# Designed miniproteins, single chains, continued (5): the designs that were tried, part 38

Each design is a single chain, and the fold is of that chain. pLDDT is the mean over its residues in the fold that is shown.

## One batch from the design tools (miniprotein)

Design m17294
Fold by ESMFold2-Fast:
Structure m17294 (fold): chain A 71 residues (1-71)
Amino acid sequence: MLEEIINSDDAREIMSTLGKLDLDSQVEAMRGMAAAGKISQELADRLNAAKTDREKRGVIGAALAELLLKQ
């Protein structure tokens, strides 16, 4: 599941799969995507700086929006 998200180029498939994961797993998926160069360094830095669940969800939403805009 996590490896499938990191290797996917379909933003809709990524969004669907992330919606089935808990927040901690969603954060790990986003970190994996950042390491693979699929999201911007700015979003990776924001994710690492996020302290609350609300902040983490906000960064995940921004990353998904960036992926959708690239398609």
Scores: mean pLDDT 73

Design m17295
Fold by ESMFold2-Fast:
Structure m17295 (fold): chain A 98 residues (1-98)
Amino acid sequence: EVKEKTIKLLKEARDHLAKAGEALRAGDYQTAIEHLQKAIKYLEEAIKLDPENSGARAALRAAQNALDAVQKGDTFDAEVYIALAIMATAIEIKALEK
């Protein structure tokens, strides 16, 4: 079912966002960028399965903003955007599980 596949992709994205945040706090910006890029890919795949999923779209925008912030050296903004992306994925996973 599309719903089960979307949940799996959102969980993969959430896990990579969490790892990106850990890497960012450790000062490992290259690893943070790699995990953000993987999270973005999973979120893009989730949106392909469900283009009207506003939660996935919000998470994607936040993850893209986080990636841009890391690349510009705006580590505080990056951490805020990672947190927003994680929250959006978590809310959407819970919504889809009902």
Scores: mean pLDDT 89

Design m17296
Fold by ESMFold2-Fast:
Structure m17296 (fold): chain A 71 residues (1-71)
Amino acid sequence: MSLKEKVEETLREIDEAISQAVYAGLEDEAKELSRLKDEIRRAYAQGDENRVEELIKKARELVKKVKEKIS
C-alpha cells in the first residue's frame, strides 16, 4: 500500500470515528481526532513521511479507544 493510500484510508477511519464520537457525546475525543486529521494532512502535504506515520499511529490508537467506549 502506498503512503497516499494509507493516509486516505486513515482519514476515512478518522471521519467514521468522529461521527461515532459525536453521536456518543465524546466531544473531547472528537476534537482530538479532528486535530489529528488536520495534522496528518499538513504533514503529508509537507512530505514529512516520518511524521505522517507517527500521526497515523496516534490516530488509530484514538479510533480504537472511541470504538471501545461505544461498544
Scores: mean pLDDT 85

Design m17297
Fold by ESMFold2-Fast:
Structure m17297 (fold): chain A 71 residues (1-71)
Amino acid sequence: MDEFLEELAEFARKLAEEKGMPELGEEIARLIREGRGDQAGAKAQLELGDEVGQEFGKKVKELMEKYGIKF
């Protein structure tokens, strides 16, 4: 679980940094590490845009498959 959350958090942080918003990336990463993925996804879409939100969603699915996570 921790490895999944950490890899997802790092991915989100890097995406925000690429968009010039590293502070938001840290906030989103914190929400992910706290298991508040719904809030993290909403924040990413609202603050970083739909394109980043879609990229984040794709990464979530890839990592869920990699770590065998099912909701």
Scores: mean pLDDT 76

Design m17298
Fold by ESMFold2-Fast:
Structure m17298 (fold): chain A 98 residues (1-98)
Amino acid sequence: EKDKIIEKLLEKIKTTEDVEKREKYILAYLYLTDDEFEAYVRILETLGVPREEAERAAREWMEQVKATAGKPKAKEVLAKLQEQQKEAAKEVLEELKK
């Protein structure tokens, strides 16, 4: 059920040529997955990045997020990103229901 939705999202990320629609599917996928590192790695692999390079990129991204967490206004930016992920997931789940 949830796994089938995630698999369908990864297929849409791979096959969608519209950049804005692809970003929406990526945001929905990130919201629905519990492991941020593995989610990021899988997105990069789906887009053609080799596993080792995807893992490096995911680690660098997570280190940047951790380093930024204490900075003024960074918390507001991260909260807005989470809200965007939630809204994207809601819209994409309605689309996948059809």
Scores: mean pLDDT 71

Design m17299
Fold by ESMFold2-Fast:
Structure m17299 (fold): chain A 91 residues (1-91)
Amino acid sequence: LSLDQELDLGALEIAVAVSLILLPKTKPEDYPAVAKHLRHIAEEARKVPGVPDEVVENLEKAATAASQGNVEEAQKYLRKALDLLSEAIAA
């Protein structure tokens, strides 16, 4: 990976990890804002070379689950995205 790609992947990993940690502490009225933020992360992930399509898919699923108030399902998808991003950085 180039340094720029590694930094972009690392920034995405941090964004997903922070979202995963904060989601169970989010108030229900803020779920639409969280869903919007997760969709933004997914859009940015699509632009980074070396991000697997499955990362984007899991972030989109997490955003949908968050918008529906399904915190447990959103966390499941965020964890899958985080694991895949960590693997991409390690490769």
Scores: mean pLDDT 82

Design m17300
Fold by ESMFold2-Fast:
Structure m17300 (fold): chain A 83 residues (1-83)
Amino acid sequence: KKYLEEVKKKFEETQKEMEDEINRKRAEGDALAAQTAASDPAKAPEVRRQMEEDVNQHGLELSRKGREKRDEAIKEAKKKIEE
């Protein structure tokens, strides 16, 4: 069934894109925390906590959007199979 295979491929591509984005965001957060530690050590723990929270929140949002996109693609494929 071609449509199910297309959904699987699209899911795998989306998963990789999300992982790449989360990794990029985490690296940016780590860099910011390191910069803060160098310039104002007293604020470093607060900035690190905020960046960790931002990364976690971003990960949850990407996971939710990915799941919605996957469900939408499955629904679309099912419609095409029924036609």
Scores: mean pLDDT 75

Design m17301
Fold by ESMFold2-Fast:
Structure m17301 (fold): chain A 82 residues (1-82)
Amino acid sequence: AAAELEAAEKRVEKEFTEAEKRLQELLEKGDYEGVIELLREIARRAERLARTDPNPALRELYRRIAERARGLAEKLEEYLKK
């Protein structure tokens, strides 16, 4: 149980770091559409896991990730449409 939670947390951290690196690369290229799509993908996957994961601590973590990614995608989309 504890080892599984620790492994899951490390996996989430790694995936988040890799996603952040891709996000930065897209931003440096000015590929704002790619950034928005990536953020929406992250939000959808995290939102699903926040509802379905049997571990309440992981549910809360995924909920926060989904909310953050969705909010950032919305703000960037508004900025792009200006």
Scores: mean pLDDT 74

Design m17302
Fold by ESMFold2-Fast:
Structure m17302 (fold): chain A 75 residues (1-75)
Amino acid sequence: SMEERIRELAEEVKKKAEELAKKYPELKEGLQTLIKEVDQIMELYEAGKISAETALAALNNAKALLETIEKQLEA
C-alpha cells in the first residue's frame, strides 16, 4: 500500500543518513538534522496534516539529497 511505501521510504532515508554519519563524522550534525526532518514529515502525515503525495514527495527529495551528498563524497 501507499502507507507502507511511505514508511519504508522514511526508514530507508534515515538508515542511509545514519550510515553516512558513521563514515563521515564531520557531516553528523547536518545528517541528524535531515533525520529529524524525516521524523517531522512522518508526524505531519500520521496526524493527517499533509497528504500521502506531499509526504512521498518530501521523502523522495530527502533521498535525492542524500544520494547527491554520497556521490560527491565518493569523488
Scores: mean pLDDT 87

Design m17303
Fold by ESMFold2-Fast:
Structure m17303 (fold): chain A 92 residues (1-92)
Amino acid sequence: MAARELLEELLELRTKKALEEGKDKEEIEKEVEEARKKIDELAEEFEKNIEKEIEEAKKEKREEEKEALEKLKEGKVTAEDLSAAAAKVVAE
């Protein structure tokens, strides 16, 4: 799953919750617009950084880090996967 899709899904969930709580619709719409702009910027930056890191991990034959980064790109990574990969890189 692309980082953009994950962030947009989180935004939709937060928007629904705010609407259910009876928050001002105009205020919610402004927050959503601001958040969407930030999501677009962050998702583009994140995807570029992830691609670079995957290529770098491939070059250095860091299998666990590469696997963790690929899972991050798919949106399936857990904190445990990231922690395990980081610990392996520090130990090597």
Scores: mean pLDDT 63

Design m17304
Fold by ESMFold2-Fast:
Structure m17304 (fold): chain A 101 residues (1-101)
Amino acid sequence: DAAERAAEAGERAAESGTEAAKAATGEGAVKAVGGAVGALGSAVGAEIYARRGDAEGGAREAELGAESAREAARAAGTEEARRAAERAEEAGEEARRAAAE
């Protein structure tokens, strides 16, 4: 359960970052893409840790992914991107609590 939640949280962060990158225009686009790449990398990390049964490692990666997705959302400047980043942060927090149990 905890490891699965960490992998799911990482995936949500990557999805949030990708949507922000698609929404961003002009000079914000480069920053949004950077955040999306960071979130994707963290999602891969979360999945790897989760597959090894390391829920704490996975949750930590998912939280890093949510931070990157949040940066991408700020660069995009849309309400939809911001809400997606908030959901990714909540998923990361849930994964962290489950891993600590």
Scores: mean pLDDT 83

Design m17305
Fold by ESMFold2-Fast:
Parts: structure tokens; sequence; C-alpha cells
Structure m17305 (fold): chain A 98 residues (1-98)
């Protein structure tokens, strides 16, 4: 079976630059810990991609959702997209959100 490939786009608020820069640093560290790749950092917008088994993707999605919840006051928006297998990605995202 092909791996599940997921794209995460996180947009941070511009009203606290020091806090947003700290969040970007923590997000880059989290990406490294879960085996994801930061593909772009454009000011306060961070794009991350990761690919793996369903178990690895589920763990990474949980870690990113926990990070978003902890930093919700500094996050304007978050987008999760399935790139390789949208239906399988949506099922994994639903499991993690439950």
Amino acid sequence: MPPVTVRVEIKLKKDNPKKSEEVIRKLEELARQVGAVVTDVDGYNVTIAFSGSEAAVRAALQAFLDFVQENKDLIESVTFEGVSDKARFEALLAEVKA
C-alpha cells in the first residue's frame, strides 16, 4: 500500500512577534521529532509535510493537534490536507480528533 502523505499549514497571529517566533521554533522541533519536514516558512505561515504508515501518521497528527490546542491563542488557522490518499487521511484524522 502507498504511504499516507499529509500537508499541514499553520498560520500564526501577527500581534505578538516574539511569541510567534518561539512557536515557530517549537513547531520545527516537533516536526523533527515526528519525522516530518518543514517545507516552507513564510513570515508567520509554516508548511509541514509528512509521509508514513497509518500508525506514524496518526501519531504525528495527534502531536500536531495537541500543539495547536496548547498554542491556540497564537494560531490564526490550521489546515490539514491528505495528499496521496485523501480517504485514508480523513479516517486517520477522525480517529485522532475522537
Scores: mean pLDDT 78

Design m17306
Fold by ESMFold2-Fast:
Structure m17306 (fold): chain A 80 residues (1-80)
Amino acid sequence: MLPKTLEDILNTLPPDVQAQLKQLIEQAIAAHKAGNLVETDAQISQIVALLRDELTRQGLSRDEIKERLQTFVNSLLDML
């Protein structure tokens, strides 16, 4: 199960973006469990880019986007 913080942020996004982010999260977890830090970092970078683009499209301010991204990434890293 995803942490509530991740689910809350995902629930503000369109279904297609939610599905893509969930897939990238699963890939990041799998890469981390395999000890592949380079692939883990690459997946996290893709997650951050996709989430930033969507939040920008929704009209959030730069500071709001930064805070939301930091919260999301911290919650994701706590799962690894």
Scores: mean pLDDT 83

Design m17307
Fold by ESMFold2-Fast:
Structure m17307 (fold): chain A 72 residues (1-72)
Amino acid sequence: MKYSENAMEAEILASFASMFLSLGKKYNDEESREKAVELAKKSLELADKSDPSDPVTQLAREQAEKIIEEAE
């Protein structure tokens, strides 16, 4: 089950990215915002290698895209 591994990793990275974005916004920490974007981009790369029909893959992609957009 290759897609479960990649999808899960993508979702974990998207979740960490969300946490760093939240910290960056609350504390005005630029390093946390940069880390959020880095993790979100890596999540998108893994999502692209996962099964696009997997709901977890779609959730990770949408979450990562939103994080990049919010962080700008």
Scores: mean pLDDT 78

Design m17308
Fold by ESMFold2-Fast:
Structure m17308 (fold): chain A 79 residues (1-79)
Amino acid sequence: MTATEAGRRGLEAGREGRRRAREYLEAGDRGELSVEVAVGRALRALGDGIGAGLEGLKLAKEEGDEEGIKLGEEGIREG
């Protein structure tokens, strides 16, 4: 795996974590999950995603990947 591939996979994992967190919160809003369950799952997914996003941001900066830099900034703002 190249550094670029590793960075992109980390960024993708970060994006997926944030997307899952949002889906859990929206499911709670729709009554498909209790608020407590939705928030708990969202926080877990967000934490996993932020960690992956920060690693991806580091690799993206080393590779000059503008998309990865933007994702890392969003992850910090969400945390």
Scores: mean pLDDT 67

Design m17309
Fold by ESMFold2-Fast:
Structure m17309 (fold): chain A 83 residues (1-83)
Amino acid sequence: SAEELANEIAELLRNNSPEALEKLKELLASDSEEAKQAMELLIEMAKNDPELKKRLEEVLSQLLEDEDPKVATRAAATLSRLS
């Protein structure tokens, strides 16, 4: 589910897991409704959790230079929404 996916990625971010980058990249590369909903949930979680917000912003900043322009563009859009 979107909620389970969002919670998994949030936990990876809070634990400074190296898997957070790959999971966020997969989420941003996906055109599925589940992936879109999971990203919306992550943004909402981050608005109420300063530590999660900081980690999410750090990982999204790394994805701004991703070789997939879809990932890079969506990372930039997500960062703008967290500002």
Scores: mean pLDDT 87

Design m17310
Fold by ESMFold2-Fast:
Structure m17310 (fold): chain A 63 residues (1-63)
Amino acid sequence: APGEGRNIFNPEDFRALLESHGIVASDEAVREAVERFRELSKIEDPVELRAGIEALIAELSKL
């Protein structure tokens, strides 16, 4: 279940989260989004991290 697993950036969990919000993405797009979240997770500045996550979510919402 989302939030129960320790790997929130797992592609299957991420796809399930997108589906629960009415977003249908290809398996490839989900994997690419997870990789982008991994890149974002190395950002030490919480403001930059938040901005990056919001930008990624906005891109996914166009799918």
Scores: mean pLDDT 67

Design m17311
Fold by ESMFold2-Fast:
Structure m17311 (fold): chain A 92 residues (1-92)
Amino acid sequence: PPPEATEEELLEEARANSSTEASYYLNVGYVLFYMGRPLSEVLEYFDKALELAKTEKQKKVIEIDKLVVKYLVTKDPKYLEKAEKLLKEGLE
């Protein structure tokens, strides 16, 4: 298998794929999630993304992503139900 990517390399890729500071922190949160970092650390970066978000749509997208990640880690369907509700409210 190829050598495991360093945290620095993954953070550089997250920056390259991010058009805003909010999307950068969101992408860092996802990198940490896929690396198996604790949910608390992932959520810190998602919360930073929310702080930096400039539009209501961007904030809703980050909140939905935060709930989806909580569902994937906890397997609690309540998080998925909340994410679906926010998605419907954001599109109506």
Scores: mean pLDDT 75

Design m17312
Fold by ESMFold2-Fast:
Parts: sequence; structure tokens; C-alpha cells
Structure m17312 (fold): chain A 86 residues (1-86)
Amino acid sequence: STVTVAWTVSRRGDETGVTVAFVEDGELRAMVEIWPEGRPEVVDTGSVTVPRERAEELLRRLKELQERGDADGAVRLLDELVQETG
């Protein structure tokens, strides 16, 4: 089984916001939002398809970053994901 991980990166001044969606078989399974308020301008979007086990690990790490309010950490994690899947 594979999961599509799709994200948007947004900025307001020096602040970063991230929304990450996990989609399996066309169904939204999970969403992680860091800085969900005010919907700043979208500056980047991406998506990759990964094995389900990798998606589960990524979701857990993103939730930890969300609890810390670390949107820049989430962007770095997604950049690493793109590098390993390309």
C-alpha cells in the first residue's frame, strides 16, 4: 500500500506555515497543520508517494513538530523526503 503525502508551505513575513495531507486511495486519512491561522500566502507546494510504513513514521514526526509549533522543522523534513524519493 502507498500513501500520497501532499503539502503547502505558506509565509507571512518571517513566519512559516505548513499544511500536510496524507491521501490513500483518494481518501484523506490525516492532515497536519502548523500555523493554521490567517492562511498566509502559499509560496511552495509538493507531493510524493511513499510506502504506508514510511507515511506512518512521517505523520508521527510531523505531529511532534506540530506540538512544538516548528513549521521550519516540518519544511526540512519534507525536503529530506523529496531527496530520498527522487
Scores: mean pLDDT 79

Design m17313
Fold by ESMFold2-Fast:
Structure m17313 (fold): chain A 65 residues (1-65)
Amino acid sequence: MEREERLVDAVVAAYTEPDRSYREIAEEYGVSVATLSRLLRGETTGRGRELFLEALRRAGVEVEE
């Protein structure tokens, strides 16, 4: 699985499973805790932002551009 797909899945898990720590989610999906944390805090631009928005869409969260 590509790194981008793993990162999207990790963000979805963070939104749909709030009882799990970012560390647990990052370990399960094989992504960096720092990268996952930065995405969830909105500290990313460009491709990272696109991945974050796709993850919110997959989680069923309404987002505006």
Scores: mean pLDDT 72

Design m17314
Fold by ESMFold2-Fast:
Structure m17314 (fold): chain A 106 residues (1-106)
Amino acid sequence: MEAGLRGLARFFAQLFPGADVEEVARAVEEAVTSLLEKMGITLSEAEREALRRAAVEAAREQVRQLQQVLQDLEVTDPQMAQQLRQALQNRDSARVEDLLLRYQAS
């Protein structure tokens, strides 16, 4: 069950790219909780605590990967790095996704 919560947290963290761990973790926790509630699943206090830990862990990993991409882009494509920073500041998830896909294709 804890492994399932970690899997869901990692999946949803990919949908909420951001520069702030607490903000990403909160979005992940809310998304997972909403999904489980719609499925008729109620989490125990221990499972809610496990979800909070999983959300923070997934958020830290997502922020770390995004920082690595930004560091690489500052060397290889400074203009794309600037565009990615602006998209993150504007919370434009669609633009962040587009820029990350372009980075992976390069």
Scores: mean pLDDT 77

Design m17315
Fold by ESMFold2-Fast:
Structure m17315 (fold): chain A 75 residues (1-75)
Amino acid sequence: MVEERVREAEEAIRAAKSRAELVQAVADTMRRLLPPEEAREAVNRASQAVADAKSLEDAKRAAIEAVRETLRELA
């Protein structure tokens, strides 16, 4: 089940066409898959990584890594 959740998160992130859409995709996915407190922390971490990234592609990579780490820690 953890692998299914990671896959859903990665699909949403890859579909994003801008940093704003990327943050929205992470927020929507995390709120769907995690309890509210964990979702908020995951979204905050991913948002920071996206903001610090040099390009949209780097932002997507950082967001995917942040999501994977969060979901594995909660597994």
Scores: mean pLDDT 75

Design m17316
Fold by ESMFold2-Fast:
Structure m17316 (fold): chain A 72 residues (1-72)
Amino acid sequence: MTREQRLAMTEALLEELGLTAEEVVEMWENDPEAAREWLKRELERLLGLPVSDAQVEEFIALAREIVEERKA
């Protein structure tokens, strides 16, 4: 999977969750532990599959990249 495909998938997941990339980044900056646990639960609910902590951290990193691209 390419970086572009991962970014597109992250945008689709954000739409399904009803969240902006900016909101996800803000949650992570305010309380990383609570944000990780909440996102893990919501992603598992949405996907119907177990989600690792590393996958949640990748999702947050990709959301941050989306925010950075919008600012450019």
Scores: mean pLDDT 80

Design m17317
Fold by ESMFold2-Fast:
Structure m17317 (fold): chain A 62 residues (1-62)
Amino acid sequence: STSSRISSLEAQISRARSDAATLDRLRGRETDPHLRGLLDRSRQEYVDRARQLQAQLDRVRS
């Protein structure tokens, strides 16, 4: 159902944002520049995923 899909997308967006926030915190505590770069890249992937999922949610609601 549309309602079930909306709930699923909202949960996925929340999870992606939570994972990005966790990686941001880890990056803040990391002293190795190479590992900081990897954490920044991984964080950006979750930010991009949340954006894509939000676009999907907006289309379902439209």
Scores: mean pLDDT 89

Design m17318
Fold by ESMFold2-Fast:
Structure m17318 (fold): chain A 104 residues (1-104)
Amino acid sequence: SLSEELSKLPEKEQKAKGLIDNLEITIEEMKKLGWKYPGFDDFIQGLKETAEELGLDELAKLFDELLTKKPSDEEIKERLTAIFGEELAERFLKILKEVKKLVE
């Protein structure tokens, strides 16, 4: 179990990094175009679907909890750090904060 999880960790980390890189690009393009997200929950629903397609089950579960349980910023940070590690978690938290500014 643990050794199988460790052997899959680099692939999961690479997919998570790719998701974060793509989100950062998308947000910068939206800022240039003056586009807005229809709602924060709609954004999170889209991320959940993408995480499911990428096989990032732990991340998809976190996004489901963001929609249903509305966890604190501290709980979100702890969960993201556990999934992505500290560097990617900080980048993703910055993305969430920037998206909240792009919502009407």
Scores: mean pLDDT 76

Design m17319
Fold by ESMFold2-Fast:
Structure m17319 (fold): chain A 94 residues (1-94)
Amino acid sequence: MERVKELLEAAREVERLIKEEKKSLEEALKEVMKKNPQFSETEIRNAMVSIEVARDLIEALEKMLKELGIEEITDENVGEALKKLLEERKKEEE
């Protein structure tokens, strides 16, 4: 389970190399794999997909919170925003 944290770090490094250094996915993967030989390409790619899904969810949540006038993403703000959104939706259904 601690290996999952290291794997997510490796996947984030691949994304950093693509975003900041403008490397291709293949080049970034090869560089990260050289530094993290304990992980296969498949493992790193799967971790990248997990991060991408999490990012998409965070972006969707950010957009929703912005519509509600919430500027900071915190566990409390997220919980309150979700509660209000669910209550508003239920009231509209009657």
Scores: mean pLDDT 70

Design m17320
Fold by ESMFold2-Fast:
Structure m17320 (fold): chain A 90 residues (1-90)
Amino acid sequence: SNDEKLTKELIDDIKKAAQEGVEKFLESARKARDAFVAGISNETAIKVVQALAEAAKKLGLEVPTNAKSRGDAAVQAVIAERKAEEKLAA
């Protein structure tokens, strides 16, 4: 499905960003948040935000991993974005 392809693309981008550093992670978090706001499925949003939380952990960023909906995922993506911005400003 289109959601499955989008899920894979977003997760692959996030995994790559985790290897490249906080700035690229911030870009991937913004892309994920935009997809969540644009109305991807709850299932896709939860999978993507789980990947985002795992990537954040590898970069020393503390973000929640307990999303149950697209709305929760969008909030958690914003938290990830803010934590990345704080790290880059320090």
Scores: mean pLDDT 82

Design m17321
Fold by ESMFold2-Fast:
Structure m17321 (fold): chain A 57 residues (1-57)
Amino acid sequence: LTVPDDATDEQLENAGVRLYLETGDGEAASRAYHEAMKEKDPAKRAAIIEEEARRLG
């Protein structure tokens, strides 16, 4: 799973859904998405989703 450096809120939502579909862990995907949405820096938001994806597999 790769998220663009300039990811929009919509792209982060799509990444969260993909994370859930790839891992089957809805709680982890939901947590990563909510943490990303709290961050104002798009690059950091993308990094949160990517890090969780790497952690889950």
Scores: mean pLDDT 64

Design m17322
Fold by ESMFold2-Fast:
Order: C-alpha cells, then structure tokens, then sequence
Structure m17322 (fold): chain A 77 residues (1-77)
C-alpha cells in the first residue's frame, strides 16, 4: 500500500526518472497545499528512503516551479 508506493517512487528517483519526480511533485502538492494525510505519509516514507536532503530539494524545486528534468540534473550533481 503506502510503503510499496513510496518504494516505487524512491526507486524511480534513484534512477533519475523524470516521471518519478513528477509523481513526487504531485505528492508534495497534495501534502502541503491540500493537507492530504495519505500524501503526508508517503512524503515521510520517501524521507526515510531517500533522506532529508533529497526531500528538501524536491520540495524547493516544486515551490520554485522547476521542471522534473531540471530536478534530475540537480540530483545527479
């Protein structure tokens, strides 16, 4: 369920897949803007799997309006 979905997204982000970044952006929007409890749980699981630095970068990029491709380049560096 939540854990399996978070693991799938985390694998995509580790693989530098822009689609996984897009899915993470949708979760960040749901968690922060819509205050969705399920999305908040998914973000916390992603923080456990990817670490705080990656989640902060994704959140910053979402708020800044960066493209998923730009985020992939930043995570690669």
Amino acid sequence: EVDEKAERIAEGIRALDPEAVTEAFNLIKKALVNRDPEAQKLIEKLRELLGEDVIRELTYAYLKGLSPEEVVERLKA
Scores: mean pLDDT 81

Design m17323
Fold by ESMFold2-Fast:
Structure m17323 (fold): chain A 72 residues (1-72)
Amino acid sequence: AADRKKAEELAKEIKEKAKKEIDKIDDEIQKLLLAYQASMEVADRAIAEGVPVDLAVEIADKVLKELIEYAK
C-alpha cells in the first residue's frame, strides 16, 4: 500500500541519519536514547503524513529494534 511505502521511506531517511549520530557516540545509554528518539520521529512524521497509527507504530518499532541491534 502507498501508506506503507511512505512510512518505509521516512523510516529509511531517519534511520540512516540516526546511524551516523550513533557512530559518533561512545556512551551505550546515549546510543539507546538516540535509537528511541529516532523511532518516535518515524511514528510522528508518518502519522503527520496520513499513515494509519497502527502501521506507523509497527514501522517505528522495527526502526527501534534495528537501531538497538546496530548500536551493539
Scores: mean pLDDT 84

Design m17324
Fold by ESMFold2-Fast:
Structure m17324 (fold): chain A 75 residues (1-75)
Amino acid sequence: EAEKLINKAIEYINQGNYDLAIEYARQAYELARQQGNLVLEGIALSVLSEGLAKQGNIEEARKYRELAKELFEKA
């Protein structure tokens, strides 16, 4: 389930394992899209953005943060 993948991604961010956090957040996003759940898509992209920012990939992090905001506004 997308929620479980999101929780794992958050756990990995808290552990400082940003590679795994990004991996699980991407998987959560893909699953949420397949389910048509805009809120879970937004949450997954928010977590993905945080993981990317922690790795110094600020440009991609900003892009996904903005997309997450748009998804929450449409939900």
Scores: mean pLDDT 85

Design m17325
Fold by ESMFold2-Fast:
Structure m17325 (fold): chain A 61 residues (1-61)
Amino acid sequence: QPQLQAQQQALNDEEAEAAIKIISRVTEALGSGDPELRKKVGEEGKAEGDRINARRQALAA
């Protein structure tokens, strides 16, 4: 059984990478002035956060 802490650290690294990507998307949306794009980017960020959180919960089980 791999160390749970090591898996959580790897997930933290993935979360950081996802956050950087979302920040880039938010910057694009803010620069575009398009409220629909801002909404889509917000939904993308939420979905990515939900995915990371679900994997974190799976590792905690």
Scores: mean pLDDT 76

Design m17326
Fold by ESMFold2-Fast:
Structure m17326 (fold): chain A 93 residues (1-93)
Amino acid sequence: SMEEERIEKEAIREMAEINEVSEEEALKLLRDSVLTYPRALEALRRGEAPAATEEEIREKLEKELEELREAIEKGIDPNVNTLVIRLVEEVLA
């Protein structure tokens, strides 16, 4: 939607300004920071066994997503946190 595009553009711009990098680089930084648990699930599916089970990794990811949603409700970095949730959900789709 137009509102989702606006939030994404504002989040990328805010991150670029804070980190003094390009908008493209800011998006890469966001993706790299939010993909830890999704990438761990993919590694498990490829037979690369971390010490944690798939269920434990999913539970940690669900907890982080809940914390991000609570942050948005409290008005803490709503644009950035909304984009982060979307990026995680896209990887898990």
Scores: mean pLDDT 70

Design m17327
Fold by ESMFold2-Fast:
Structure m17327 (fold): chain A 76 residues (1-76)
Amino acid sequence: MVEELEKKFGVKITVEADSEEQRNLALSMVKNILLGLEDTGRPLREQTLTVPLPDGSVVTIKMKPDGSIDVKVERV
């Protein structure tokens, strides 16, 4: 999945997660963000997003204008 997203959007994605399920959920969120940027013609800019997951963990997504996207999933 990460390679497919990187190829499609020309980005570099790094994901830190404790499980494949958490990793896949985080990548789905990144995909939705990138699709939204593509649909609106907005470029990547420096921003940080935090999204709570149903399992009590939190996804932190850090984006940079150079195409770097760092994703971290942490239990709260």
Scores: mean pLDDT 78

Design m17328
Fold by ESMFold2-Fast:
Structure m17328 (fold): chain A 70 residues (1-70)
Amino acid sequence: KAIEYLQRALEALDSGNFDEAKKALEEALKIDPTNDAVRRALEAVDSGNREAAKRHVELAIEYLKLKEEL
């Protein structure tokens, strides 16, 4: 579920839809409130830093994939 919201956030960021990206990231954070990468992505969206937001979302997706393997 968290990965699904993070992928939606990436699509929204690619489209320049910061409101949709923020909502998707907030849903991901509700699932894992300790996820620093998601929190950093939200901060980047609020600052209008699209590149930083995308990087943090990509890192969060990779972390969750690796965690599932452990």
Scores: mean pLDDT 79

